# Designed miniproteins, single chains, continued (4), part 13

Each design is a single chain, and the fold is of that chain. pLDDT is the mean over its residues in the fold that is shown.

## One batch from the design tools (miniprotein)

Design m12418
Fold by ESMFold2-Fast:
Structure m12418 (fold): chain A 74 residues (1-74)
Amino acid sequence: AAEEVRRRLEEEIEEVLEMAKAGAAPSVIASKIAALLIELVGLTLSEDPEVRAVAEEMLERAKEAAKEAEEILA
């Protein structure tokens, strides 16, 4: 369960970065990042402590990815 959640979140983060590199509109990237952050915050409230730990780690990774996307779009 926790490993599957981690893999899904890593794939979503990679998708955001690939979209930014492909020249997607900044509004589209911002929308994707917002949706990802909302999902991650929800997962930090999970009853499964392993899922919560993955969500907290992936939240930091998503913040880093958002920064990378901002630099790509600059």
Scores: mean pLDDT 81

Design m12419
Fold by ESMFold2-Fast:
Structure m12419 (fold): chain A 89 residues (1-89)
Amino acid sequence: MEELIERLGELAIEAGLPEAEVRRYVEEIREAIAAGDYERAVETAERLTLAAAKTASDELRKKLTSVGLELGAALAAAMGLTPDASFKP
């Protein structure tokens, strides 16, 4: 999970987002995970991915989407959710 967060940040910088802004998103995701707030972690990761995708090339956008989906699946698993669209109590 930590590796996926770092990789998403690296791709966002490559997409043209300011390093300071990307670092702030990455820290917010890490803080949310540490607090057990996986919903906030997912929302923050989605915001970072969308911001980066807006300026990214088609190839880089595909990489951002792939890493974002992998991170989302890992966060959903940590919450007890299935990776696709099912909720488990």
Scores: mean pLDDT 78

Design m12420
Fold by ESMFold2-Fast:
Structure m12420 (fold): chain A 84 residues (1-84)
Amino acid sequence: MKAAKLREALANIDDDEELIRKYAEILGLEEEELEALLKAAKEEKIPKEVKRRIMQRLTKLVVEEHGKPEYLPQMQEVEEKELA
């Protein structure tokens, strides 16, 4: 769910369904919107150029919501790790 890790994962995902699930999870999309996107992906398939735009949008939205990209990805990653 981290923005930086998701950006890397999205670049390597060949499955449009997985891409959409990660997109919805981070953006907090409603279940109805998620289902509509999944249907579109299965019927029309998402072009690779659109996948790149989704990655850029995810980064921008995360920055806007939390003010800084380093806050969400770095702080949450540090909180998840137990480095003694």
Scores: mean pLDDT 53

Design m12421
Fold by ESMFold2-Fast:
Structure m12421 (fold): chain A 117 residues (1-117)
Amino acid sequence: GMKTLGVAVVVDGDEVRVKVYDSDGNLIWEETVPLEKIDEVAEKIAELAKQLGADRVFVVAGSAEDPERAREVAEHLAKKIEELTGLPVYSVTVRAPSLEEAEAKADEIARAAAKSG
């Protein structure tokens, strides 16, 4: 079956929190980095996708107050990962009343997408 790498991202001020899930739904990488290091995040995700033999990557950005910024970050990551891997990359944004809830929703969706085959 197809293997999907799931990525959950939340932008919190000038920081980005990232979680990456394999096709079994296991958390394989988690990091918080300054937003200016977003390309290093894309490089790490690309490395993980290649190591796991992923067929596609699914990026979910969680947002509470600034859905446009979350969309821009998700699209930037998706484009960079696609450039680095040649794999199809999909991105969506989800909105919640708080950053904590947005992070939890992004995490749930990314994990579910990873398991979808």
Scores: mean pLDDT 87

Design m12422
Fold by ESMFold2-Fast:
Structure m12422 (fold): chain A 72 residues (1-72)
Amino acid sequence: KNLATTLNNLGVVYQSQGKLDEAIKLYEQAATLRATTLGPEHPDIATTLNNLGVVYQSQGKLDEALKLYEKA
């Protein structure tokens, strides 16, 4: 019943299919929902930010990936 967990898992599926832009949108939605429900310092947000960083790294957006890993 956790929508944020479902969005994160769906992001992982799209990432595995090479649909990186779709994965980014889903991870951003999951991170936002977790931040509003659990607070911005919750460990589950760090997990979503790490996943988002991996997608940016896969796209060659290394500066964006580094910023996300630093927040995680």
Scores: mean pLDDT 77

Design m12423
Fold by ESMFold2-Fast:
Structure m12423 (fold): chain A 71 residues (1-71)
Amino acid sequence: MSPEVRQLLLEAIGYLLAGLGAIMSGDNEAAIEHFELAIRKLKEAAKLAGKMSEDEKKLIELAEKQIEKLK
């Protein structure tokens, strides 16, 4: 895996964790923002890698479901 793809995946994981933390604190606006950033980083990583793994697809789906539930 390239360093750039790895960095984007690490950033995405960080945003997913931040989004979950925001939900636990009742900050739905911050949670939505963090999940949207996570999705953007995951999609950018997939573009650079030329493919999206099944795990990456599941993380995007999870984040999208959380955003929809919080709106």
Scores: mean pLDDT 84

Design m12424
Fold by ESMFold2-Fast:
Structure m12424 (fold): chain A 75 residues (1-75)
Amino acid sequence: EEIEKLVEELKKEAEKLEPEVAEVLKAMADAVRLAVKQGNYEEAAKLAEELAKYAEKHGDKKTAELARKLKEAVK
């Protein structure tokens, strides 16, 4: 499960960041996972795009990379 692996990897890397940023990234990643499980791929794509933008602005290079990979995987 590529999406599950990317979500868990992103959550693990987010734990290295400031708690407030980590909490938002983990919540956004879980929201993408939930949308995928519900079969709502349109919503999952929008959430993944928002996650990628948030990670690029507030995260680090690794979390931004993982968020971009997650965005690609939900297509």
Scores: mean pLDDT 84

Design m12425
Fold by ESMFold2-Fast:
Structure m12425 (fold): chain A 91 residues (1-91)
Amino acid sequence: SDEEAKRLIGLGSDYFSEGDYDKAIEYYREAARVGSRELQATALTNLGQVLEKKGDYDGAIAAYQEALRLDPSNGAAQANLDKTKEKKKKS
């Protein structure tokens, strides 16, 4: 449900803010399997940001691309995809 998706996104964001990236990833992955396509895209965009923080640029790119497949108008996913691709080229 959308209510469950929002709850899981919130938990993921709380753990991300605390620096518990592994728990943030778990909750964002759960959120990406429930709710509307827009909420799934939001969860995948947030997942990509956590993966970037862990240095997993390939995982982040994949998450942002999946978010854009679900919601092609998601500006945050597009902006983060472009930035992460650029970071990967420089590393």
Scores: mean pLDDT 89

Design m12426
Fold by ESMFold2-Fast:
Parts: structure tokens; sequence; C-alpha cells
Structure m12426 (fold): chain A 80 residues (1-80)
């Protein structure tokens, strides 16, 4: 499905730029969004991690691409 394709792309980008511990934490936020339907709380938590990464020297363009993929994923969750 398109949702599975977006999630795979998100996981690949996260694994390229983040530690295994950070990737696990971010993917747990994705799973929580699926279980609770609280897409706002998930987006807020995810955005905080990305903002911390930017402050530590991560590329803003990479962080923005990751954020946009997560937003697309959350939109698809709402359509189901």
Amino acid sequence: SKKEEILKKLEELLKEHFSPEEVKRMLEIVEEAEKTGDTQAAFDKFSEILQEAIEKGEDVKVALEIKELFLEYLDLLREE
C-alpha cells in the first residue's frame, strides 16, 4: 500500500541519519499514532526529536523531508 511505501522510505531515511536508539524511539511514536489515533501528539513528539537533531547539526532539508513523509503517513492513517 502507499502507507507501507511511505513508512519504508521514512525508516530508510531515519536509519541513514539517526542512531539505532533514536530510530527505535521515532518508530515507536509511529506505532503509538496507529494504536491511539492521536496524530497531533505523535507529530509533536516527532517534530521535537527532529528540532533537537537540527540544533545538533543535522541538515534542515533532511529533517524537513523526514517531517513531510511522517505527515503524509499520518494523513493516510486518518483516511483508513
Scores: mean pLDDT 80

Design m12427
Fold by ESMFold2-Fast:
Formats: C-alpha cells, structure tokens, sequence
Structure m12427 (fold): chain A 65 residues (1-65)
C-alpha cells in the first residue's frame, strides 16, 4: 500500500510537470521522489510535501515564461 501510494504521487507529479512544459524538472522530480520514497522509504506525508515543492517551483517557472 505505501509503495503504491508513493508510486502514484511520483507519476502524478511527473505528468503535471510535463504538462507545464518542464520535462527536465519532471525527470528530476521522478528521480528525487523515487530515491526518497522507494530507496530511503520516507513517509507518504514527506513525499507529498516534496512533490508539492516541485509543483510550486514549476508553477513559478511557468509564470515567468
């Protein structure tokens, strides 16, 4: 269940960043969240917080363009 929840957050975050035209940031988010959530087994809450930070950063970049 935890692994499935983490994988879902990773995929949703990646797709969102790609939809904003930021494929490099999407790739970085997948690598970072997978490392923290799968390798380091961080809590779902921590992974959600990291995903939110990636999304906020992406939204700020998109506004400048």
Amino acid sequence: SRKEEVEKIIEETKKYLESLGLPDLATLSEKTLRQKGIRDKASVEEIEKLAKLFKLNAEQIAKIR
Scores: mean pLDDT 83

Design m12428
Fold by ESMFold2-Fast:
Structure m12428 (fold): chain A 77 residues (1-77)
Amino acid sequence: EVDPDKPPVVEFESLDELLDYLRANAVPTEKPPLVTLINLGKHAERVAQLLAELIAAGKAPPVGVYKFPEGELIITP
């Protein structure tokens, strides 16, 4: 059944709030998560840069679906 497969969904009013949340909730990891970026356009570079910085530091944002006005970020293990 689908209950254990439901990722948390978090909605933000701005990209900056999303990026601050990802930094604050990043956890140590031995393996980079699978990241899917949807409709980010000009924001893709900022999101990719933050993710690269977290991964280089041995950290990853928590698994979930993150929504903001210009698109979505999906983090899976």
Scores: mean pLDDT 74

Design m12429
Fold by ESMFold2-Fast:
Structure m12429 (fold): chain A 73 residues (1-73)
Amino acid sequence: SMMAARRAREAAERAVREAESRLPDDQVAFVRRAAEGAVEGARRMTSLSPELAAGVGEGMSLIALGVALVAAR
């Protein structure tokens, strides 16, 4: 039941690590806030919809990719 929240947290941690290695501090702060929101959202949804909570983790991975692509421009 906690697998979805765990995956969201792991995805958020990866997104923050990627941002820290490649982006300026203000962009890292943005990714950190987005990651915190995603993890909290997944935590709240685990009792309502574990499948939706799992989707939050995947969405966080896509956000990390999007931020990296924008930063490359």
Scores: mean pLDDT 65

Design m12430
Fold by ESMFold2-Fast:
Structure m12430 (fold): chain A 95 residues (1-95)
Amino acid sequence: LSEEHKENLRRYGEAVDKALSSQELQEEIRKKAEEEGLKLSEGETLTLAVVRELLGEEAQEEALELIKAGASAQEAFDATLARHGVPTPEELVNA
């Protein structure tokens, strides 16, 4: 991996740590999803929290809409990152 990719991986790790430690963020995400008739898994909740930590609230809402449309947590994560110009693991494989 390039130095830039290593830095992005470190930033991802920090976002995951913050998402896991933020009970308030996870609760907000769960309540928002429940208002829209969705019961999120732990993995889906964490994915949305990581998106919010990396890209903010609007990106997190975009990812939630993808999950509502039937996307997996991974598909929603990858699509939202790509939309906001952040490299995904799939881009590294296909480059």
Scores: mean pLDDT 75

Design m12431
Fold by ESMFold2-Fast:
Structure m12431 (fold): chain A 60 residues (1-60)
Amino acid sequence: SAENQQKALQQALQGIRDTFLALLRRQGVKEQDIKDFEEKANKAIEKGDAKELMKIMANI
């Protein structure tokens, strides 16, 4: 179903977000910039928008 597909996509994107958050913390990125990334990433994930998540990650 579309609902199950959306949930699976959201879980995959959450994994990508969490991996990238760990990378930012390792690189000593400012806490505020990490929070700003997390907020933007969460909005993209809610929409199931993988392309938007990739754009957000590229612009840090």
Scores: mean pLDDT 86

Design m12432
Fold by ESMFold2-Fast:
Structure m12432 (fold): chain A 99 residues (1-99)
Amino acid sequence: TARTQELLAELEDLKARAKELADKAREYYEEGPEEHVEEIVKAAKEAADAANRALDVAAELQATGSPADAERARELLIETSSYFSEAASIADKAVELAK
């Protein structure tokens, strides 16, 4: 249970980080997507790293946790992946405008 709580806390932190990175990408896009394409792409890549780590953490929780812990891990993974998808979409738009 201590390990399960640590993994759930890590997954919640990864979700918060992915959200922060998506928010940062959006802020740079609103300031000037062509001027900030490098910062936007960097934020999207860091959000991808958070989402990839979330996949590993969720997989461990699904293998070792209770059904309730596995479902919570799935919810957090979906939210983390959603924030990454948002950041990636913003990066794709910024890259297209910078061409």
Scores: mean pLDDT 89

Design m12433
Fold by ESMFold2-Fast:
Structure m12433 (fold): chain A 66 residues (1-66)
Amino acid sequence: SAAQAAREAEYLRIKHDLTLEVKARAEAGDPDPLAQLWREAETSGNPQAALDLMAQIDAEARARLA
């Protein structure tokens, strides 16, 4: 349906924008928890940091959609 397609498009847009925001903050050395988690995911050999980052970005994107 058009409504379902619109919500999916909005979710993907929010998630994309949030991902770029978190990356930019992480590269700037921002002490924000998501920015710190991004830096940890990039520097550690620990896959859990990357999974936690993806989960938190998804949760925040869905919260912004709600």
Scores: mean pLDDT 83

Design m12434
Fold by ESMFold2-Fast:
Structure m12434 (fold): chain A 68 residues (1-68)
Amino acid sequence: SSSDIEYVKKIAKLVIDTLVKRGLSREQTLEAVRKVIETLSHVLNIPDSDKEKIIKEAEKYIDELYEK
């Protein structure tokens, strides 16, 4: 559902923010958030097409934070 997609997006951003603050590398943060998105999408039965969009948005957010 749309609410499940928004929930996964919010969790992904929270994970990214937490790992960036803890000093993880871009590569470590990207790997970790991809695993979180994959797991939550599986549990919540989010379609693969929506999952890929969430991953792409998370990658863009990571790029913005690490290219300071």
Scores: mean pLDDT 87

Design m12435
Fold by ESMFold2-Fast:
Structure m12435 (fold): chain A 90 residues (1-90)
Amino acid sequence: MLSREEIQAMAEEFVARAKQTKSAEELIALVRETLDELKKLEPELSDSFIDQMLKNAEGLYAAGYSPETVAERVMAGLETRVLQIRREKA
C-alpha cells in the first residue's frame, strides 16, 4: 500500500518533471501518465475523479498557471483523495 512518504516522493518527482515540459501537450501528457500510474497503485480512484483532475489541469494551464503550479494542484488533490480512501478502507 502507498505510504505517505511514497506519495510525497511521487509528488516531488511529478512537479520536477512538470518544470521540464516545453508545451501544453507535454504537460497534459505528463498529467495523464501520472494519473494512470496512480490509478494502478490505487485502483479505488474512480474514472470520473481521474477525468475531473485532467480537466482541472487543462483549465489551470489555459488560465495561465505555470506547469509547476498545475502539477502541485493536481498532486494535492490526488494525495487528499488517496488518504480519504485509505481512511475509509481502514
Scores: mean pLDDT 78

Design m12436
Fold by ESMFold2-Fast:
Structure m12436 (fold): chain A 88 residues (1-88)
Amino acid sequence: TGLTDAEKQAMEQLRKAGDYLMDAQRYLSHGDLEKAQEYLELARKHLEKARELLKKVTDEALKKSMQETLDDLEGQLERLEKQIEEKK
């Protein structure tokens, strides 16, 4: 059976957060700290939305998998935030 709307939305928010973290890292590597910070904050907003949507996920295995992805992306965000601060 297919994913629920909440599961689809949570996956989409995690995907968008990952994409924005990649953009933030790209801008950071080019020395564009302003854009790196902008995309970092976009990633943060999508991770917050994913966290709220995860509360509606009833499939325990899928919820665990998505939580692990969320935790990994939050770790990536924290590392990028530190790297941006170190270049100021």
Scores: mean pLDDT 87

Design m12437
Fold by ESMFold2-Fast:
Structure m12437 (fold): chain A 96 residues (1-96)
Amino acid sequence: KPSLREVLEQLREELRRALESVEENPDNELLINVIKVMVVGSLVVAARQFERQGDLELAEQLRKIADKIASAKTVEEFKKLLEEAIAWLDEQIEKL
């Protein structure tokens, strides 16, 4: 099993790459929607892993982040939510 730190660090790198892709392709709505679906999927998979390990509070926070990102209506909202999620992941990793 990957450690809690390894899962969070992997998610952080995935979200950083997603943010970079959105910034490079701000007018490509189709690509941005694909990236959004992938990000939501990664967050839900991580939440399920933490649920299986008994880390219910962390799993709930990941599901809340996934739901917010899935609900983003604009590229700017998605970008801000990615930045917020990355900041939250940084905070969680530092506290481990």
Scores: mean pLDDT 87

Design m12438
Fold by ESMFold2-Fast:
Structure m12438 (fold): chain A 90 residues (1-90)
Amino acid sequence: KEAEYDELFEKYSDGKDYVTLEDLLRFLQEKYPGLFGELDPSDPEAREYVRALVKRLLEEAGIEVEDPDKLTKEQFKAFLEILDKRIKES
């Protein structure tokens, strides 16, 4: 589980020590095309939707997000864990 999230972070961070909103949107579209494949990454509303989703899920887990456009490895992994749990919950 943790090893899988580490691998995803390395893949989507593109050698950075953080994941950008664009990196995260690319991950979501590739991993969950049925939920996020219709999002236009150039659309401000789509970008704001993803920011709100990130902030909401991480805040529910007690994790403060200073900049939703830059997720640390820990924040990214926590987001993936929460998202995966919610998708598998039903």
Scores: mean pLDDT 76

Design m12439
Fold by ESMFold2-Fast:
Structure m12439 (fold): chain A 91 residues (1-91)
Amino acid sequence: KIGEEIVKNMTEEQKKKFAEILNKFDAELQRARAAGDVEAMLAAIDKFYEEMKKLIDEIFKDNPELREKAVKFLEDNIYKPLVEAVRAEAA
């Protein structure tokens, strides 16, 4: 349950950053989708992924094992499925 570990280890400032990252990602993705711009949708997902990795690095700076698990969870359960969904939508 790595999602619970991520939230549990977040400070109030990190929770705020997480909400900001999610809101910005949603807005960028919706704008790109409305324009039919697949490249912009993929760029929004890549930016979200990079910002989430940076946040995870901050949260787990002293816990490299949890950091690795959190990044893997983000990649396998969020990033890759989102990229595949956008590519399938574009086909």
Scores: mean pLDDT 82

Design m12440
Fold by ESMFold2-Fast:
Structure m12440 (fold): chain A 60 residues (1-60)
Amino acid sequence: SSALEELKKQALALLQKTDEASLPEVIRSLPLSEAEKDRLLALLARGNKDDVLVAVSTLR
């Protein structure tokens, strides 16, 4: 599939294996735009890991 689909699969696999305390550092290391990283960090702060996983799975 597209490079974005491969990126999403790798990101989801990595995030699923990461505990919530380590998620901010992992999110910041992802090859995503600064705006997408900030959005994921905001979702994590307001919700939980599942919200971040859903957001990554629906990336445009």
Scores: mean pLDDT 81

Design m12441
Fold by ESMFold2-Fast:
Structure m12441 (fold): chain A 70 residues (1-70)
Amino acid sequence: SSEIDALRARIAELQREAAELRREVAELQEKLKTDPSRELIIKYTATTLRLIGLETEIDLLQKRLAQLES
């Protein structure tokens, strides 16, 4: 159905965004080993919270998709 196709497309888009944020989180973790500055800690925290938000949205959409495919 068009609703299922739209959900799959949205999930794929959010998964791409989450993959980019995971790379940023990993880079910030590495930088924090040598420079535990307040600025880096704030950026790391904000980026990690954004990633958690995206992963939560993906999980909710995947659950909705599973219900529609049942």
Scores: mean pLDDT 90

Design m12442
Fold by ESMFold2-Fast:
Structure m12442 (fold): chain A 65 residues (1-65)
Amino acid sequence: SELEKKVRDYRNKLLEQTLKDFEKIREEIAKLPEEERDVAWQKKSAELTKKYIEERKKFEEELKS
């Protein structure tokens, strides 16, 4: 229970960091021509989301093992 709480807190902090990373990407993309923004956002956001999901799966798998 205590260990699970610490793990959850760590996960929440990682989520907060990820949100900040998304904000930076949004700011970078906002500087691009409008025509390029959607494509760039789709690619960058998908890459971050995939990385986050993979990290979570790896952590969960290690805990179960």
Scores: mean pLDDT 78

Design m12443
Fold by ESMFold2-Fast:
Structure m12443 (fold): chain A 59 residues (1-59)
Amino acid sequence: MESRFEEEYEKFLKRLKEIYEKTGWKGAQAFADSLKLISTLPDKEAALMAIRNLEKVLQ
């Protein structure tokens, strides 16, 4: 994907990886699984919004 969705997806995965490396938090896998499900949504605009909402929760 060359879209905004791809950029946000990659950025979120990087954040999850950093959290896992620092804390060993297994919950990062649950967020990664949710992100994977979001990537299957046909509406990429809705998928982008869903990623942003997950990122806010992760903060």
Scores: mean pLDDT 72

Design m12444
Fold by ESMFold2-Fast:
Structure m12444 (fold): chain A 75 residues (1-75)
Amino acid sequence: KIIEAYKKAVEYVKQGKLDEARKILRENTDLSDEEIDEKLEFLQLYAKDRNKALSWLREQKKYGWIKLLELLDKE
């Protein structure tokens, strides 16, 4: 359920529909608005340059995000 929400958010971000991406995350996760905005900034980078986004996550030690993206890539 949460993974499906992130998949839809990535699709909306790729289409430039940031408000729709924010809405789907707000409705399907327990994240605060500040956390959602941080996630959306990252998803924009991921949609534009996947390798650069993954390098940034490793630098920030956000290993949970790396696992999530690997799951998204496999499905």
Scores: mean pLDDT 73

Design m12445
Fold by ESMFold2-Fast:
Structure m12445 (fold): chain A 90 residues (1-90)
Amino acid sequence: MYSLVDSLIISSDDSYDYIIQNPQDSVYVMSTFQDYVQSVSPQLSRNQLRQLGRHLRQMYDRMQQNGSSQDSLNIVQQTIDYVTQQARSR
C-alpha cells in the first residue's frame, strides 16, 4: 500500500520519463501533474509536502540539464513554489 505522497512521487517520475521520450507533450504533462498536486495537497502533511518539494526540485534540475523547454520548467517551478507555500502554512 502506497502513501499519497509516494503516489505523487511515482507520478512525477512517470511524467518525467514520458516527457524525455515525448518533449512536445511536456507542457501538457506537467500542467496535468500540477493540477493533480493541487487537488490532493490538502490531504498531505507538512513533512509529506516537504518530501514532495525536494523530489520535484531534483526533477527540475534533471529537466534543466537535459534541455527541457522553459515553459515546462516554469510549470514545475510553480508546482514547487505551491508545495513550499502549502508546507509553510501547516
Scores: mean pLDDT 86

Design m12446
Fold by ESMFold2-Fast:
Structure m12446 (fold): chain A 88 residues (1-88)
Amino acid sequence: SLKKNEEEFIERVKKEFPDISDEDIKTFIELVKNAEKLVEEARKAGAGASEEELEKAREILEKLKKLLEEGKIDEAIELLKKMVKESE
């Protein structure tokens, strides 16, 4: 169940990143679930991000969505850690 996988992911995020609020985690999950649509809307609105930045964001969010759908929570957490590290 995607909902059960989302709940497990949220618990793991809270453990690994205790300073992140529940609201921020929920917002992030919503972004992951609607990545293609949100990136498309941002591109259409001229949100100031480059086409390369939007494409990279879409690919990462789509990969994270697939990991959550497959119940690969450990891999999803590792991808999130890598994203945080790369953002400095």
Scores: mean pLDDT 75

Design m12447
Fold by ESMFold2-Fast:
Structure m12447 (fold): chain A 83 residues (1-83)
Amino acid sequence: MDAEVAKRGGEQASLGGKEGNASRMAGGAIGAMGGAMSAALSGGREEGERAAKAAKEGAEKGGGTEEGKKLAEEAAENAAKGA
């Protein structure tokens, strides 16, 4: 579930970058971060890492800019490590 939230966040960040929509890109990154943090808090480090990977997969499928993909991936990974 949290991995799915992170994946959707990554996809939105990537799409926001493609559209030039900074608010969508930021919102997607926040979603990816929240999903990864929630996963890490409820399932531990392995679940957090799985959610971070899902965020990266979502960003890649969104086909947006490299900046949007990196933002989503870094936000999710940092949240998983910080939880």
Scores: mean pLDDT 73

Design m12448
Fold by ESMFold2-Fast:
Structure m12448 (fold): chain A 109 residues (1-109)
Amino acid sequence: SKEKVQQVAEQVAMFAHEVKEWVRKDPRASEEEKKEITELADRVIKLSRQLSESTDPEEMRRLADEIGRLLREIMDRIAKLRPGSPEVEKLRRIAESLVAQLHRAIDEF
């Protein structure tokens, strides 16, 4: 259903906003690293909005694939800032769960 796609896309955007806030507060991140992760998160937010507005299942799948790729890149960059962090592993699991939910919602569209 369109409503499920919109709901999950909104949860993805919320996660990206939380990542931006978390990185902003991290004293281990340089200003350049903060900027790079923030730019990736902003792109996730933009693509989540585009996915929420899309009515084409093929376009939705392409947007979901791009979101998944960007979230993986964000998590890899954060993992380098905090090697072996259980909190980073938890965030990675949340990101993976959201991407899986997004693909399921699109397949049920």
Scores: mean pLDDT 88

Design m12449
Fold by ESMFold2-Fast:
Structure m12449 (fold): chain A 91 residues (1-91)
Amino acid sequence: SATAERIRKETSEEFLKELEELAQKLKEQGKSVREIAIEIIAKKLGTSPKTVLEKLKNGEVDELLEELDKKKLPPILKSIVLILDKYIKHE
């Protein structure tokens, strides 16, 4: 319904603002874009940045994507995980 579409749109906008504020705080702490992305994924999954990094290094990207789906988190986080996967493979 129109009400459900509006709630979804407003929730997405609020979520994006929350991510931007978190990213800005981490940037002010001197963290790199990569470290910021890992911290955001870790916080939303309720795990540590070290765990996220180890899963990406071990090729367990599908496991991270599945956990994001289980928690019904917005698709933007999947895009961040896929970008991180490519970035880590180029090291």
Scores: mean pLDDT 75

Design m12450
Fold by ESMFold2-Fast:
Structure m12450 (fold): chain A 61 residues (1-61)
Amino acid sequence: SQEEIVEEVLEEIRRLLEEGASENEVLRKVHQTMEAHPELSAEAVRRLGREAGRLLREHLA
């Protein structure tokens, strides 16, 4: 499902940030996910962006 795709990508983003990934690397991952999954609804895309942004703030503060 779309929610499973979003959750899987968010877990991968958490792992990347724990490994010291940059903001640009995380944004690239979000972009690649949207390109790979054009079926994602506007709501799913907004959730992915919001949650990824929250993770970035928590890890790079």
Scores: mean pLDDT 83

Design m12451
Fold by ESMFold2-Fast:
Structure m12451 (fold): chain A 80 residues (1-80)
Amino acid sequence: SLEEAIKHAEKGLEAAKAGDAGGALEHLKKAYDLLSGEKAKKAQEAAMKGAEAAGGENASPVDRALGAAEGLLEALKKLK
């Protein structure tokens, strides 16, 4: 559900803030798995843009995960 996807995105953001890039990405993946079709595509695009804004491949894994989590969470909150 969208509510569960938002909760996982929030947990991913908390993990990234704690310096756990792996845990953050695992939570973001669970958020994606709860979505389908166009909602999943928009969420994935937002997370990718967030990671790129953080510096993409040139950023630390934690900074990329933080950007991805922020982008995903913002996109999910805009979905009704």
Scores: mean pLDDT 78

Design m12452
Fold by ESMFold2-Fast:
Structure m12452 (fold): chain A 74 residues (1-74)
Amino acid sequence: SLDDQADELERQILAGILEAGPAARAALDAFLSRPETISGEEALAFLRALAERHGDARTLALLDEYARLRKQLE
């Protein structure tokens, strides 16, 4: 299903960010620990910026695929 595909892409994106190193992991942990409700758009923008900062072309490609899939789920 599209939901299963989105969930798998999300797992791969998170794995890529965690593998980018301790600085990427710390930035992600800080973002996720925010007390405010995080919108999907805000989360996607943050993850793109983080992947760009670490030169992770693979995770950027996965984020593009995830954004495309989310549009179809609207």
Scores: mean pLDDT 76

